# Designed miniproteins, single chains, continued (4), part 67

Each design is a single chain, and the fold is of that chain. pLDDT is the mean over its residues in the fold that is shown.

## One batch from the design tools (miniprotein)

Design m14283
Fold by ESMFold2-Fast:
Structure m14283 (fold): chain A 70 residues (1-70)
Amino acid sequence: MEELYEKALKNAEKLPPETQKIVKWAAERAYEAGDEEALELISKLVEKATPENADIYATLAVMIATAASK
């Protein structure tokens, strides 16, 4: 779980600053919720994200993180 969180943070560094903040927030939310499945999905989305589609992937990450939160 911690490895997935670190991987998401590292991959987020390739994105625009505003998108990076959103993605890091989503990853942190999933990590704090203890939802490994949500964190894995967020990590995979961030890995596939590019500057051109970063906003779409950030939105999906937020939706996943929000669903994981209690």
Scores: mean pLDDT 78

Design m14284
Fold by ESMFold2-Fast:
Structure m14284 (fold): chain A 94 residues (1-94)
Amino acid sequence: KAIELLEEALRLAEEARRALEAGDRDAARRYLEEAIRKVEEALKVSSAQFLVQQALDSLRQALRLIEEGAPDSEVLSYVTQAISMLELAIELEK
């Protein structure tokens, strides 16, 4: 179940990245909110606690930056960091 939640979170974070690249901040915000929920659930059952927490923190920072009107490039930096942490967490859960 942890792997499934992390894979769903990764997919949602990748959708958020694509939305930001397309300039669709509203879609990016919705995908980030969903990704955060999936990572919060994964954190409860994951053995890769540190990496999942780092991914959660990065996604939360990306969402905060969207709400504050920060440039898409800055938001993308945190989404990309979260994607990397989620990929590593999934690998450690296997």
Scores: mean pLDDT 88

Design m14285
Fold by ESMFold2-Fast:
Structure m14285 (fold): chain A 100 residues (1-100)
Amino acid sequence: SHMAEKIRELVAELREEWRRRVAELREQADALSDPAQRAKLLAQASLLEWLVGLAYHLAATSPDPLADLRRLVETLEREHADDPLVQELVARLREIIEEA
């Protein structure tokens, strides 16, 4: 359906935006002298890269991309409530779901 196409396009744009954000986090990590702080920021960047990749995979391959993205958002709101960067991604995914 054209709704599925719209979701794929919006999630692809989100993936490109967050790919840049992940690269910035990795550059910030490289500037850190404390190995523990560097490792924490690199782990955060990898988590975000994986999550946005998962959203893109669901948008591209799911027979019901809206339902699957909604379940992902609900899971991230519950499991990562205290992670402000994950919650920023969640807010952007909610905008896509509402726009579709």
Scores: mean pLDDT 88

Design m14286
Fold by ESMFold2-Fast:
Structure m14286 (fold): chain A 63 residues (1-63)
Amino acid sequence: MMPLSEEELKAIAKETGVSVNTVRRADAFLQIDPEASNELLAKLLGISVSTASRIVKAIRERR
């Protein structure tokens, strides 16, 4: 599975209101564990579960 482009990461960051670096870290983690829970991602990234859910959905929709 290919990582998201920098343009896709920026688009998701704008949509979700988080930094590009947060989206990049989420994408990298999902490449290691595609079935990772939104709760685990929220804890690892220091964001809310609802924000993690939106990031995960946006990443999956672009793959």
Scores: mean pLDDT 79

Design m14287
Fold by ESMFold2-Fast:
Structure m14287 (fold): chain A 66 residues (1-66)
Amino acid sequence: SDELLERLGEKYGVSVETLRKALEWLEEHREEITPENIDEIIEELQEKFGLSEETARALIEMVLSS
């Protein structure tokens, strides 16, 4: 988990702390994530945590694949 966050942080230029906060938010909203609202969830992550679309999408995939 931490190793994946460190790798994503290096690849996308985002702190591990920010990635952890984004993952916590995604876990709290896991049951609200649907194929129809993925783009809205990506926008929320960009707005709340300053993530790129690619980083936001990667985190959503990590949460959904559990």
Scores: mean pLDDT 80

Design m14288
Fold by ESMFold2-Fast:
Structure m14288 (fold): chain A 74 residues (1-74)
Amino acid sequence: ELPPLTPAEQAFLADIREAMAGATEVDRLLDAGVPEEEIDRKVEELIAKSTSPLAQKLLRALVEVLRWAREQQA
């Protein structure tokens, strides 16, 4: 059994979960063929609503990975 998470580990996982939720929303918009300008606006909205610098950085990195993966399929 995994030991219980420390408060610092809980905060870190919360940042990851926030970034993953945002990236999942962006991934859905990319699947729907939403214009790149609307994707960029959505990313900036998610970042503006976030209070965590780590979650903001992770979200930007995940969005770039999602865009890169789609370019590989095109």
Scores: mean pLDDT 80

Design m14289
Fold by ESMFold2-Fast:
Structure m14289 (fold): chain A 71 residues (1-71)
Amino acid sequence: MKASYAVVRRDGTVLLGEVEAELSSNGKQLYLRGVKGAEVGDRVAVSVGDESYSGTVSKAGEPTVVTLDAP
């Protein structure tokens, strides 16, 4: 899915961009492709159409894995 992201670093720096996002089959994780500079523990907000997701980076790299907050 095409998505817009905001990654908030622990120092308060905000990274914005567009990525490909994929929701895990259990709905508990997002896989983001094309995010650069995110680190484990960073907060993430992702908007896909009318839906919004928030979570914490659990794996940095490609893909970046975000563990979603409880629904």
Scores: mean pLDDT 76

Design m14290
Fold by ESMFold2-Fast:
Structure m14290 (fold): chain A 118 residues (1-118)
Amino acid sequence: AQKLTATVIEDAAATASTVYASLTLPPERRLAKAEINVTSATGRTVVVELAGSGDPVEVVVTTTANVTITVRLAGMTLSKATNNGAGTLTLEQISLAEAAARKAEALGDVLAALSPAA
């Protein structure tokens, strides 16, 4: 497993309503963890854009304010959470490719269970 860390800091005087951060995942099929540290003004939205083909099981977000954090991969929303104050948010993440593969396997298992032969 490989650990990636990214930090997002927002200027309290900034007028932007959304802060963007990018995190590139390693091409790994095993458990990976991504840690994201967020310092943002209350009421702001933070968008974390994931890239790559890694399979992070857990994304740990640490923040010091009430913020809404949205985690995306290839334009799709994987998770969204709001912190009620200073603390840590733990989001379980999975790559879009792995999610699609798991859905295909689950469908295959259902179809196999319904087959009367082999």
Scores: mean pLDDT 49

Design m14291
Fold by ESMFold2-Fast:
Structure m14291 (fold): chain A 60 residues (1-60)
Amino acid sequence: SAEEEVREAVRAAKEAGVSDEGVVALGIRKGRELGISDDTVFRIVAEVLGKSVEEVEKIA
């Protein structure tokens, strides 16, 4: 699914040592490309980074 593609991309970025800001930016870009809402992307990124959605929104 599109959500799984975003999750896989942001997990790979985190594992590669990309910054939290970079992971958030990548997630938003990929989500918009695939037609997923920013709110859904924030939830996925929050899960991957071990942060709250509110923390991810502040980074974005």
Scores: mean pLDDT 85

Design m14292
Fold by ESMFold2-Fast:
Structure m14292 (fold): chain A 88 residues (1-88)
Amino acid sequence: MSKEEWIEILETMKKAIEELVKSNPLMARVLLIATSGEMYVLGRQYPELKPLVDKALEKYRESLKLSDEERAKVAIEEIDELIEAIKA
C-alpha cells in the first residue's frame, strides 16, 4: 500500500469515527479496533513511522478506560498526527 493510499484510508476512518461516535457508539468501538490494527500494519510497512505508531497504539490502550467520545477524540488526534508524519 502506498503512502497516498494510507492517507486516504486514515482520513476515511477518522471521518467515520467522527460520524459514528454519537449515532452508533458500538460501531465506533468496532471501527476504533479496526483502526488500531491498520496503524500496526502501517508501522510494520514503514519502520520510520514506528515510534509514532507505537505512541498512537499506547494512547489508544490508555483511552480504553475513558468514555466513547473521549476514546474517539484520542484516536482522531493520533490519526491526524500519523497523516502529517506520512505527508512529511
Scores: mean pLDDT 84

Design m14293
Fold by ESMFold2-Fast:
Formats: sequence, structure tokens, C-alpha cells
Structure m14293 (fold): chain A 65 residues (1-65)
Amino acid sequence: MKKVTAGVRLRPDVDLAAVEEELREIAEKFGVEITVHPASRTVTVTGDEEKVREAVRYLRERFGA
């Protein structure tokens, strides 16, 4: 099955180290892979299109800039 990747920029007030564990839990919950990019304050979400769309919506609502 073809995987897709989407990016989410995190707000400046979000502590990347503090949310790393929560991001792992979100990845497991939605069945996606989440990679943190500290230099750009972004996360990339990779997986099936439907699952990625759901995870990205959740991440933008919770942490999004």
C-alpha cells in the first residue's frame, strides 16, 4: 500500500522534549510514523493516507502553529 507523508509545524511555545512521549502515543493510536525535526520545529507523519489525515488534524488542533 502506498504511504504518504505530511508535515505539521509546532507552535513556538511547545517544548519538543516534553511532547516527544505524547507524539509516540499519538503515532501508536493512529497507526502512523511520526518523526520530529527540532531544527525546523516540525513533525512529519507517514502512513496510510486516511490515518495520516486523521493524525495531522489531531496534531494541528493540539500543537499546530
Scores: mean pLDDT 78

Design m14294
Fold by ESMFold2-Fast:
Structure m14294 (fold): chain A 80 residues (1-80)
Amino acid sequence: MITDEEYELLEEGLAKLLQEKTKSDDPEFVREQAKAIVERIRKETKGDYEKALEYLKELFSDPEIQEQVEKLFEEARKRV
């Protein structure tokens, strides 16, 4: 089950990933996008790790982004 701490780490990691991929000059917009994605995952998957991973992979069709998302989940689990 995904914990509150894991969701916070996922939000931070996803914001960093989106910032790197978009090279946006608006870090606030990128953070809000990451927060919205994580909040939707929380509501749709109810803390199910496998469903959350599937949801993110469906949301991001880029295989490179999919691999980075899997790494974000691994890092979140290691820290809690």
Scores: mean pLDDT 75

Design m14295
Fold by ESMFold2-Fast:
Structure m14295 (fold): chain A 84 residues (1-84)
Amino acid sequence: MMEEKRRLRELTVRVLDLLIKGEDASEEIERLQEEAERLLGLEPEAIREGLRKLAEQAKKLGKKISREELEEAAEKALELEESK
């Protein structure tokens, strides 16, 4: 379980970084959706939407996102789908 959670967080960070840069994140999004669905029972479409919202906000603020901020955003994106 711990290894899977760590991979899920890493995938979320990669997806957010790619989306913020406007790069193709299709493969990373698919992996993230599969892992989140299997481990957390989350809806893939909702995960994708949450990640896009976070990336969009970061881009609008013109903020340089550090690795630590990306990890924090990844945690929040996953938590939003758990309604916690």
Scores: mean pLDDT 65

Design m14296
Fold by ESMFold2-Fast:
Structure m14296 (fold): chain A 73 residues (1-73)
Amino acid sequence: GEKKREEELVNRLTAAVLRGIGALMDGDLERAEEEFERAIELAEQLGDQRLVDVLRRELARVREEIERRREAE
């Protein structure tokens, strides 16, 4: 049913966000980017535009940090 589908999406979203945060703590920016991209897709499937906007801002920060590190090389 709809409720079970929503619960599954929420669980997958939570896991992706936690993996993204873990990757940031480990300095693995490329993995953080991948996990936040997955989280955005799941939030879009849930129809939570506010959460999509928050996750897009986090992804933008990760991408800016990747670019800064590349320019410093």
Scores: mean pLDDT 84

Design m14297
Fold by ESMFold2-Fast:
Structure m14297 (fold): chain A 68 residues (1-68)
Amino acid sequence: SHAETNAALAAFFDALAALQRELAGAPREVRLSRILALVEEQATRARDAGNDATAHLLDQLARRMREA
């Protein structure tokens, strides 16, 4: 549902913000690698849970990050 997708995305952004604080001062390559791993892990979890909308959004984010 839209509410489930919104809740999952909010949890993802909270986790992302926490990871970015943890990685403050780390080299760019390390930060990108760790953030990409988080995005890919969350996409897999969303897919396994049947939340295709969240999985699709996170897959698109991971693809854009790899292309940047």
Scores: mean pLDDT 82

Design m14298
Fold by ESMFold2-Fast:
Structure m14298 (fold): chain A 100 residues (1-100)
Amino acid sequence: MSIEELLDKLLEAIKNKAPKKEILELRLELLEKLLETMEEDPEKAKELFVEYIRRMADMFELPEEEKQEAVDFVESLSPEELREMLEDAIASLRASLAAL
C-alpha cells in the first residue's frame, strides 16, 4: 500500500473515531513506510512527510500560522534529523501498542 493510501486510511480512521489500536497501527505503518522511503529517496520522503503534516493540520482544523510553523520546522530538518525523528516516533508507537 502506498504512503498516500495509508494517509487516506489514517485520516478516515481518525474522522470515524476508530479504536485507538487501529489508529496507532495505521500511524506505525505510515511512519515505517516513510522511513523506508528515506533510505531510498530522502527528498521524496521529506516531501511526503510535509504532506502528512499538512493533511493532519487540516484534519484538526489548526490555524494556518500553526500549520505553516509545523511545515517550516519539518522543511528545516536535515535528512539525518528527519530519520532520527521517524525512528523515535516508530519506537514510541510500538511501545504504546504493546501497552494496549
Scores: mean pLDDT 84

Design m14299
Fold by ESMFold2-Fast:
Structure m14299 (fold): chain A 70 residues (1-70)
Amino acid sequence: MVKLMYDGELIGEVEVETTGGEAKELAGKALGVPAEDVGVSFNGVEVTDEQTLADLGAEDGDVAGVGVRL
């Protein structure tokens, strides 16, 4: 599992094979915001809706950052 972190808090965990679109939907639901206002990034690169976290080099136990449009 990859940990989804927002503002220092764990908001969810996803498989490394989870797509950016799926991760954004999960994070948006957890934060109460539309998925379209959510960005998920790993190693400073934002994941695209079709790209998996593993495509960016994520492994089990890694952390992906979540950002929200203010």
Scores: mean pLDDT 83

Design m14300
Fold by ESMFold2-Fast:
Structure m14300 (fold): chain A 97 residues (1-97)
Amino acid sequence: AIEDLKKAIENFRKAVEAAQAGDAETAISYAREAIKYLNKAGEKVKNKEAIRLLTLAQFQALVGIAAASMGEYDDAVQAFEGAIENAEKALEIVKKE
């Protein structure tokens, strides 16, 4: 779970960088990769609050993908940053278990 969450966060950071550069295709690609790692982490996580935070991160990632696909890069960046925040909070909970 910890390693999968770290990889999700890394891929969301790359999605933010691509969105800031106006590269929708690259931003969407990294966000989709991050969602795969969130899903892998979710399979191993039992803590209810961590599951809630991972669900919010996935929702924000999907919003970011939609925004990037429409050329709304500022909205995509905000959504991916929100996904990073929630994934980092989930990581802190998982580390304390």
Scores: mean pLDDT 88

Design m14301
Fold by ESMFold2-Fast:
Structure m14301 (fold): chain A 87 residues (1-87)
Amino acid sequence: MKEVKELVEELAKRLVETQRRLYDLYLAADSEEKLKELEEEIKELEEELKKLVEKLKELGLTEESRKILAAKGAELAAWVAAREAAL
């Protein structure tokens, strides 16, 4: 059975991966036509993101959970910065 820590790490990882996919889709949606084509996929990822956030809230925020989320947030920020530098 998975410990709460493992569940938080898994959810935080999925949160970062979902945010990275959304970022790439928004970059690909550089026109109204492209945005419309990607609209359903974007909505599905936004709903997944919302569900992941709600699951994290249900597990409660411990000091360790906050540390994991902060580390994953920093990882995402570094990925976005590297991506923007490549553009």
Scores: mean pLDDT 73

Design m14302
Fold by ESMFold2-Fast:
Parts: structure tokens; sequence; C-alpha cells
Structure m14302 (fold): chain A 67 residues (1-67)
């Protein structure tokens, strides 16, 4: 992944999850996404749904599903 792709992925995740997560939960989600990106793995929709279920609420899961 290019540096631009990594930056965009992190910015998009922060924008999406910040609406539904506490600052502490958001930091944990972003850390998981950074780990995926470091491994060369771009987060998929399935990855984002799994993170929403683990750290978020049903509202976060529904919001991601609606996209």
Amino acid sequence: LSPVQKRVALADARRLFSRYLSPEALARVLAEIERMLAAGHAPTREDLLALARRYGSEEAVRAIEAE
C-alpha cells in the first residue's frame, strides 16, 4: 500500500467511527487498522464490520452496513 492509501484509509476510518465510538475505543480501532496497514492489508468492509462489533455499538454496525 502507498503512503497516500494508508493515510486515506486511516482518515476514512476516523471519520466513520468517531461518530459512534468514545475517544478510547476510537484509538483502539485506529491502532488495529494501523496494524492491518503495516501488514500490507487494506481494511475491507468485513474488517470494519468486525471492528464495529468488537469496539462499537449496534448503531456503528448498522451505519457501516448502510454504506
Scores: mean pLDDT 77

Design m14303
Fold by ESMFold2-Fast:
Structure m14303 (fold): chain A 60 residues (1-60)
Amino acid sequence: SAAEAQRLAETRELAREIALKLHEIGLDFMKKIGAPQADIDRLEAELAAFRAAVAAERAA
């Protein structure tokens, strides 16, 4: 149904927002505890890729 499709779209958007926030929190935490630079670099690259994917989807 249209209502179900709308709920799914809203749930996906909320899930993206939560995922982005969790990645940001995780990156901040890793930096604070002095995690290995390779792990920080990987998480930063993953966050950048996720942001790029979300931006591309939003532009479609």
Scores: mean pLDDT 82

Design m14304
Fold by ESMFold2-Fast:
Structure m14304 (fold): chain A 85 residues (1-85)
Amino acid sequence: SARRQTYLAALQAIRDWATEVINDPSATEEQKTRAQNIKDRADALLAAADTLSESELEARLQEILGEVQALAKEIKAKPIVVSVD
């Protein structure tokens, strides 16, 4: 289905984003560890995708997206906080 293809594309994008964070020399060790965990979960979900219903795939994707949003906000919010002079 078109929805299933969208979820799989989102998981691939999450993997790519997490890989960029892992390879970022400005990222902290904690941020790299969190990005690795996100990547591992996305990889596991992609590997299991054919065994999951569309609703199960969506639910698990939303869990991973929550972690992505939290980490992305932290990385981007830090420069904003330090700009308060």
Scores: mean pLDDT 79

Design m14305
Fold by ESMFold2-Fast:
Structure m14305 (fold): chain A 80 residues (1-80)
Amino acid sequence: MEKLSKEEDRKIAEKLIEEGLILASERKYEEAAKLFKEATKSSDPKLQRAALRGLAAVYRKLGKYEEAEEALKKADEIAA
């Protein structure tokens, strides 16, 4: 990740979040969770938070409440 430009890193994370949202709308929550989890690897704190919140939402749909709470806690710990 560190070798990617900030703009390229942001574009990749944004695309992963968008694709994850599409998969979630199709009720493919496990696949959506994988994309959101990859998006959490972004170096951009705003995109990390967005990805973690998306991950939490799909984990709740899967009944994985503990993992959802952990994702939300991580999102809250990321500075603005």
Scores: mean pLDDT 81

Design m14306
Fold by ESMFold2-Fast:
Order: structure tokens, then sequence, then C-alpha cells
Structure m14306 (fold): chain A 77 residues (1-77)
């Protein structure tokens, strides 16, 4: 459970560094799907949702794209 919140947080950090980070966007979608199915949204989840929705609106990722179980790569310094 907490692992998905951590996944969402790592995706947020990666997207702050690189908003075109497709792997981070997919990981964010996956984490949000898992968290929504299992628990009430936390503050981290709410922040992740805002970033995910923005990415969809920017056309960086499709809402129809399947959620994939992918690790989030560390943001590059």
Amino acid sequence: MEEYEKLAEEAIKALEKDPNHMEALRALKYALKQLKDQKEPSEVIKKAEKIYVRAINLGLISADEPAEKLPIPEPKK
C-alpha cells in the first residue's frame, strides 16, 4: 500500500525534473490506479492526481493508455 504512495511521490519528483518523462507518467498512472482501488486518497495521492491530469491535458500521456507496473527511474541531477 505505502509502496504505491512512494511510487507516486517518486514519479512526482521525476516529473518535476522532466515533465516529458514517460516512464514516470506511466508509473504515476499505475500507482494512482492501485491506490484508488484500495484506499481513500491521501495528500500525496491528491498531488499525484493533479500532476497526472495535467500531463493528460498536455498530451504527454493518453488517458486510454494502460496502467503498467513499472519502476520509476531516479530523476537525473
Scores: mean pLDDT 66

Design m14307
Fold by ESMFold2-Fast:
Structure m14307 (fold): chain A 82 residues (1-82)
Amino acid sequence: MSLIREALEAMKAGDVARAVAVLKELMAEYPDDPGVVVLMTEVARHADAATRAELLALIEEAAARHPDDVVLRLSLARLKAL
């Protein structure tokens, strides 16, 4: 998935805004993919407090569609504990 690679490359470069923009495109194309939501929680962990709060709301909405995903549930719990 080229967009996932772009998001990871943006994160390595410290460009959180670019990573968020790419992940929003992935969410629009693959709204039911829990892997995209997990990647978004990882990006949010490296964001500033204000950006993380905005992303948390979006992640929680998406995560509600995958309540039995253990990896997603743990990632979201860790993000909420920050």
Scores: mean pLDDT 74

Design m14308
Fold by ESMFold2-Fast:
Structure m14308 (fold): chain A 64 residues (1-64)
Amino acid sequence: MTREELEELLAELRREAEREQLAGAAPAIELLERALAAGARSLEEAAARVLAELRPEMEALRAA
């Protein structure tokens, strides 16, 4: 799947989530879109970037 095709898919999922009022889906889609905009080349890379961003916060919560 190309980056462009993936971006189109995420945009479609976002519109569908808005129409169906799926509150929990929108933030996850936004994080993936942000990772792709920041240079991620695949869904897996985008997910890895999101996890890397959240990891320090998760570690801080665990340490607290």
Scores: mean pLDDT 67

Design m14309
Fold by ESMFold2-Fast:
Structure m14309 (fold): chain A 69 residues (1-69)
Amino acid sequence: SIQENLQILQDAGVDQALLDQIQALLEQHKDSKSSVVQNLPKQIEEAANLVKNGKDASIQLKEIEAMLP
């Protein structure tokens, strides 16, 4: 679940303002075929999986930030 992945990132200390922006953007585009809905969830899942496995997610987090307006 995207919400579970966002919670993993929050628990790992990712900036709450960034997570709030991601959540707002996903809600805005939840039923669209935009690149936000297609690509952003995959990047969030990858970052959350890296964090969950004790790996550095810095590159994935920067890629997520670059996808935001």
Scores: mean pLDDT 77

Design m14310
Fold by ESMFold2-Fast:
Structure m14310 (fold): chain A 87 residues (1-87)
Amino acid sequence: SMADFQAFLDDLEALVRANAERERLSEEDRARLTAAMQRVKAAPSLAAAGRILTEEATRLEREGASPRVVTLLIAAGAEVQAALRKA
């Protein structure tokens, strides 16, 4: 359902935020990650969320974001793929 999808995205954002705090990201990298997750949360579907995560990871890597930020977005993508396999 749409409610289940929104709950999944909220949980994913919370997981990414907790991991970013544990990894002690810079203020700049936290801002980049927050902006990327806002785009992910605007996704119309779980499959679209996965594509946006890949696009944002690629963009941020190109823009010189730390490998930690890219790794967190890739890990979020793995969570999306796991959810897609259960559907």
Scores: mean pLDDT 86

Design m14311
Fold by ESMFold2-Fast:
Structure m14311 (fold): chain A 68 residues (1-68)
Amino acid sequence: VQAEVERYRKEIDELVAKNDIDGLQQLADQLRQQALQEPDPERRQALLDLAQYAYAQVAKMKVEQKKA
């Protein structure tokens, strides 16, 4: 779980650095869908936390893009 979480976190941060809003939105949607289908509560929570983090980054990037 932890190694998978760190991998996704790094992927999210890389998409943010590349200003790839569409890619980040797609990853967030994938993580949320995986979480909803995950029978293990611990793994489900980790995936939900990652999806929430990714969605927060998408929202932040969209706000910054609209200001520019």
Scores: mean pLDDT 79

Design m14312
Fold by ESMFold2-Fast:
Structure m14312 (fold): chain A 99 residues (1-99)
Amino acid sequence: MEKKKEELIKLFEERMKEELKKIEEAPEEEKEHALKVQKEVNIEAAKYLGDEELVERAKEAKTIEEQMEIRLEILKKYIEKLKEEEVEELLESLKALRA
């Protein structure tokens, strides 16, 4: 169980690094939109987790890099709460996206 959760977290970290690179190379309009979307999603997800600290951090973060760091922290907390079957389904989905 723990090994599969660690593998899932690592795959999300790798995907987020690639997404960050794409955003950094994007036009300014796209970067501004990405920042807004990441902020809104992070605030909503942190509220759903009941994590007031993450809600405030998402509101205050000014850069896409900071928002991606907050997203990774949110994802780690979600993954910790997942059942083994849910972890396996997500791993299969993420590996399929690489194929």
Scores: mean pLDDT 77

Design m14313
Fold by ESMFold2-Fast:
Structure m14313 (fold): chain A 79 residues (1-79)
Amino acid sequence: SAADLARLEAFTAGAPAAAVAMLREIYARDPGLALLFLDALASQDAATRAAALERLGRAKDVDEAIRIAKEIVSEILQR
């Protein structure tokens, strides 16, 4: 939705371009995962958010990005 895309744009302001591209691609394939990833990171400190976005930006393709996003969400929700 337009609201989801606006939220993605706001969340990725100042983030590395590679991380922004991967998050948008995750949203295109699995919007629920992308939004869950944003919700999980919104509750974390700035250093944790920056590290997660850096990890996501290192993904070689969208399949790896989805795996990394699921791993990060799992790590946060199991705390």
Scores: mean pLDDT 81

Design m14314
Fold by ESMFold2-Fast:
Formats: sequence, structure tokens, C-alpha cells
Structure m14314 (fold): chain A 86 residues (1-86)
Amino acid sequence: EKIEEVIEEARKRPGVTEEALKLAREAIENPPDKGVEKMIEAIKESPVKEAAFLLDVLAGVKAVKEAVDRTVEAIKAGRLEELAKR
């Protein structure tokens, strides 16, 4: 499968961690938004080496999304309001 070839090529890139590859695989299996779906389509349409670079970027996007979701949850829970006179 092309996705497995791309993951193996990405694993050969300097600095790529198993955690980053796991995040990228999870994003491919369960895209969190339309932007991620578009990135997955770009990966499928790109040559394997270029797709490996896009996979690394996708892992970073998923990590940022998770960080943003945690921040939004903290706002809803009133934790950030405690820093601003709550």
C-alpha cells in the first residue's frame, strides 16, 4: 500500500521519531478536520519521497491540533480565567 511505502521512507529521514510516525498514522486513519484530509490526498498523489516529507508535516499539524484542543478545554474549564482575575 502506498501509505506504508511513504511511512517507511519517512522513517529513513533524519530526526523522524516513532512517536511522529504514530501521530501521522492516527491522522490518516481518523482525520480531525478537512485540512488534514486534504493533506492525506496530497500524500496519496505525490511521489513517495515527497509524500514522506508531507507525512512528517502532517504529524506536526496533528500535534499542534492536540495542543490547541487542550488550550480550548482549559479556557472552557475556567483555568485561564484564574490567571486573569478568576
Scores: mean pLDDT 67

Design m14315
Fold by ESMFold2-Fast:
Structure m14315 (fold): chain A 97 residues (1-97)
Amino acid sequence: DVAMKIIQLYVDAQLGRDDSSYSPDDQQLIDMMKNSNTSAKMQQFWQFVRDKLKATVGDKPVNGTTSYQAALKTVLDSISMLGGRSPAAIEAIMAAM
């Protein structure tokens, strides 16, 4: 699931993890997450997430929405829950997803 992959990359970025298994696109996303220290960089990060989700999951109908909109909501809600949390809290939240 691409949404869960993006959430996992966000967790890895928050925890300062690096992994040689990251693709160039995954590494770009992690770098953008780590360096989202201005409004402009934050906008670039969210645009990259939207573009990646739309390209990967498409917009097929799912439960009164699209696969893209459902995946985007999952990413937004998950990142909102994880932001500013301790490592232990992040791991607990991820286990509950």
Scores: mean pLDDT 68

Design m14316
Fold by ESMFold2-Fast:
Structure m14316 (fold): chain A 86 residues (1-86)
Amino acid sequence: DAELEAAEAAWNALSEAERARLERLHLLARIEAALAAGRTDSVRELLARLGVTMAQLRALLANPEVRAEVEALRAAHAAALAAELA
Protein backbone atom coordinates (compact mmCIF):
# COMPACT_ATOMS: atom_id res chain seq x y z
CA ASP A 1 0.00 0.00 0.00
CA ALA A 2 1.75 3.08 -1.33
CA GLU A 3 -0.23 5.39 0.97
CA LEU A 4 0.83 3.55 4.14
CA GLU A 5 4.44 3.37 2.90
CA ALA A 6 4.44 7.13 2.21
CA ALA A 7 2.97 7.82 5.67
CA GLU A 8 5.69 5.73 7.35
CA ALA A 9 8.40 7.49 5.33
CA ALA A 10 6.95 10.90 6.26
CA TRP A 11 6.83 9.91 9.95
CA ASN A 12 10.49 8.80 9.92
CA ALA A 13 11.51 11.95 8.02
CA LEU A 14 9.61 14.15 10.52
CA SER A 15 11.32 12.39 13.45
CA GLU A 16 14.74 13.03 11.88
CA ALA A 17 13.84 16.68 11.18
CA GLU A 18 12.58 17.10 14.76
CA ARG A 19 15.81 15.66 16.21
CA ALA A 20 17.91 17.88 13.91
CA ARG A 21 15.90 20.92 15.02
CA LEU A 22 16.37 20.12 18.73
CA GLU A 23 20.09 19.51 18.12
CA ARG A 24 20.41 22.91 16.41
CA LEU A 25 18.59 24.66 19.28
CA HIS A 26 20.85 23.01 21.90
CA LEU A 27 23.94 23.84 19.84
CA LEU A 28 22.86 27.49 19.44
CA ALA A 29 22.24 27.75 23.20
CA ARG A 30 25.70 26.29 23.88
CA ILE A 31 27.31 28.75 21.44
CA GLU A 32 25.55 31.70 23.14
CA ALA A 33 26.66 30.44 26.58
CA ALA A 34 30.26 30.00 25.36
CA LEU A 35 30.25 33.52 23.85
CA ALA A 36 28.94 35.00 27.11
CA ALA A 37 31.68 33.14 29.03
CA GLY A 38 34.40 34.29 26.58
CA ARG A 39 35.41 30.71 25.71
CA THR A 40 36.61 31.27 22.14
CA ASP A 41 37.91 27.70 21.61
CA SER A 42 34.52 26.22 22.58
CA VAL A 43 32.78 28.71 20.28
CA ARG A 44 35.02 27.62 17.37
CA GLU A 45 34.25 23.92 17.94
CA LEU A 46 30.50 24.50 18.27
CA LEU A 47 30.43 26.67 15.11
CA ALA A 48 32.17 23.84 13.24
CA ARG A 49 29.45 21.41 14.42
CA LEU A 50 26.70 23.84 13.33
CA GLY A 51 28.48 24.26 9.96
CA VAL A 52 28.74 28.07 9.99
CA THR A 53 31.50 30.63 10.55
CA MET A 54 31.50 33.24 13.33
CA ALA A 55 30.85 35.95 10.73
CA GLN A 56 27.83 34.01 9.40
CA LEU A 57 26.48 33.48 12.93
CA ARG A 58 26.84 37.19 13.78
CA ALA A 59 25.20 38.17 10.47
CA LEU A 60 22.29 35.77 11.15
CA LEU A 61 21.80 37.09 14.71
CA ALA A 62 22.06 40.71 13.48
CA ASN A 63 19.13 40.11 11.10
CA PRO A 64 15.97 41.25 12.98
CA GLU A 65 13.79 38.66 11.20
CA VAL A 66 16.11 35.81 12.21
CA ARG A 67 16.34 37.16 15.77
CA ALA A 68 12.53 37.35 15.94
CA GLU A 69 12.24 33.72 14.75
CA VAL A 70 14.78 32.54 17.35
CA GLU A 71 12.96 34.48 20.09
CA ALA A 72 9.61 33.06 18.93
CA LEU A 73 11.06 29.52 19.13
CA ARG A 74 12.34 30.20 22.66
CA ALA A 75 8.93 31.62 23.66
CA ALA A 76 7.17 28.55 22.21
CA HIS A 77 9.46 26.22 24.19
CA ALA A 78 8.93 28.28 27.35
CA ALA A 79 5.14 28.16 26.87
CA ALA A 80 5.23 24.37 26.34
CA LEU A 81 7.33 23.87 29.49
CA ALA A 82 5.02 26.14 31.51
CA ALA A 83 1.95 24.20 30.33
CA GLU A 84 3.64 20.89 31.26
CA LEU A 85 4.46 22.17 34.76
CA ALA A 86 0.91 23.45 35.34
Scores: mean pLDDT 63

Design m14317
Fold by ESMFold2-Fast:
Structure m14317 (fold): chain A 88 residues (1-88)
Amino acid sequence: MEETEKKRKEIAELLKEAAEYLRQGNVDKALELLEQAKKIAESTPSLNVLVPFLETQIELVKEHRDDEQMLRAVAAQLEATAESLLKS
């Protein structure tokens, strides 16, 4: 249980950092952080439900690298998800 709580908090922090980088236009750094969050989710069975969400966000960022509105929308989704994880 403690390990899952630690992993959940690690993912939340990675998502918050990725959101900040997306708002700065640093897409490459945001993608690195999202891939790290995905690996943690994949390695933690209780958090595997986050994998499809993270894959979708990674795909949106890759497809829309130059779309500031899309990057802001992704950042907002990442922050909302991080807040949800921290409240659990």
Scores: mean pLDDT 85

Design m14318
Fold by ESMFold2-Fast:
Structure m14318 (fold): chain A 62 residues (1-62)
Amino acid sequence: AEREAFLDELVDEFIKEHNVPESKRERVRYLARQLYERHLSHLPFDEEKARQVLEVALALVE
């Protein structure tokens, strides 16, 4: 879906921006997707809120 493509691009950008270790990237992607689907998937796409979900996912992995 269109939202899924935007999220995937944002996740990859976030991983690069934060220099996430290669060993943790798969876990961050997984958690980010799960948190987005749980909390934001029923709402219109909002990059700011999506980035907040990514911050939470990174904190849970680290």
Scores: mean pLDDT 74

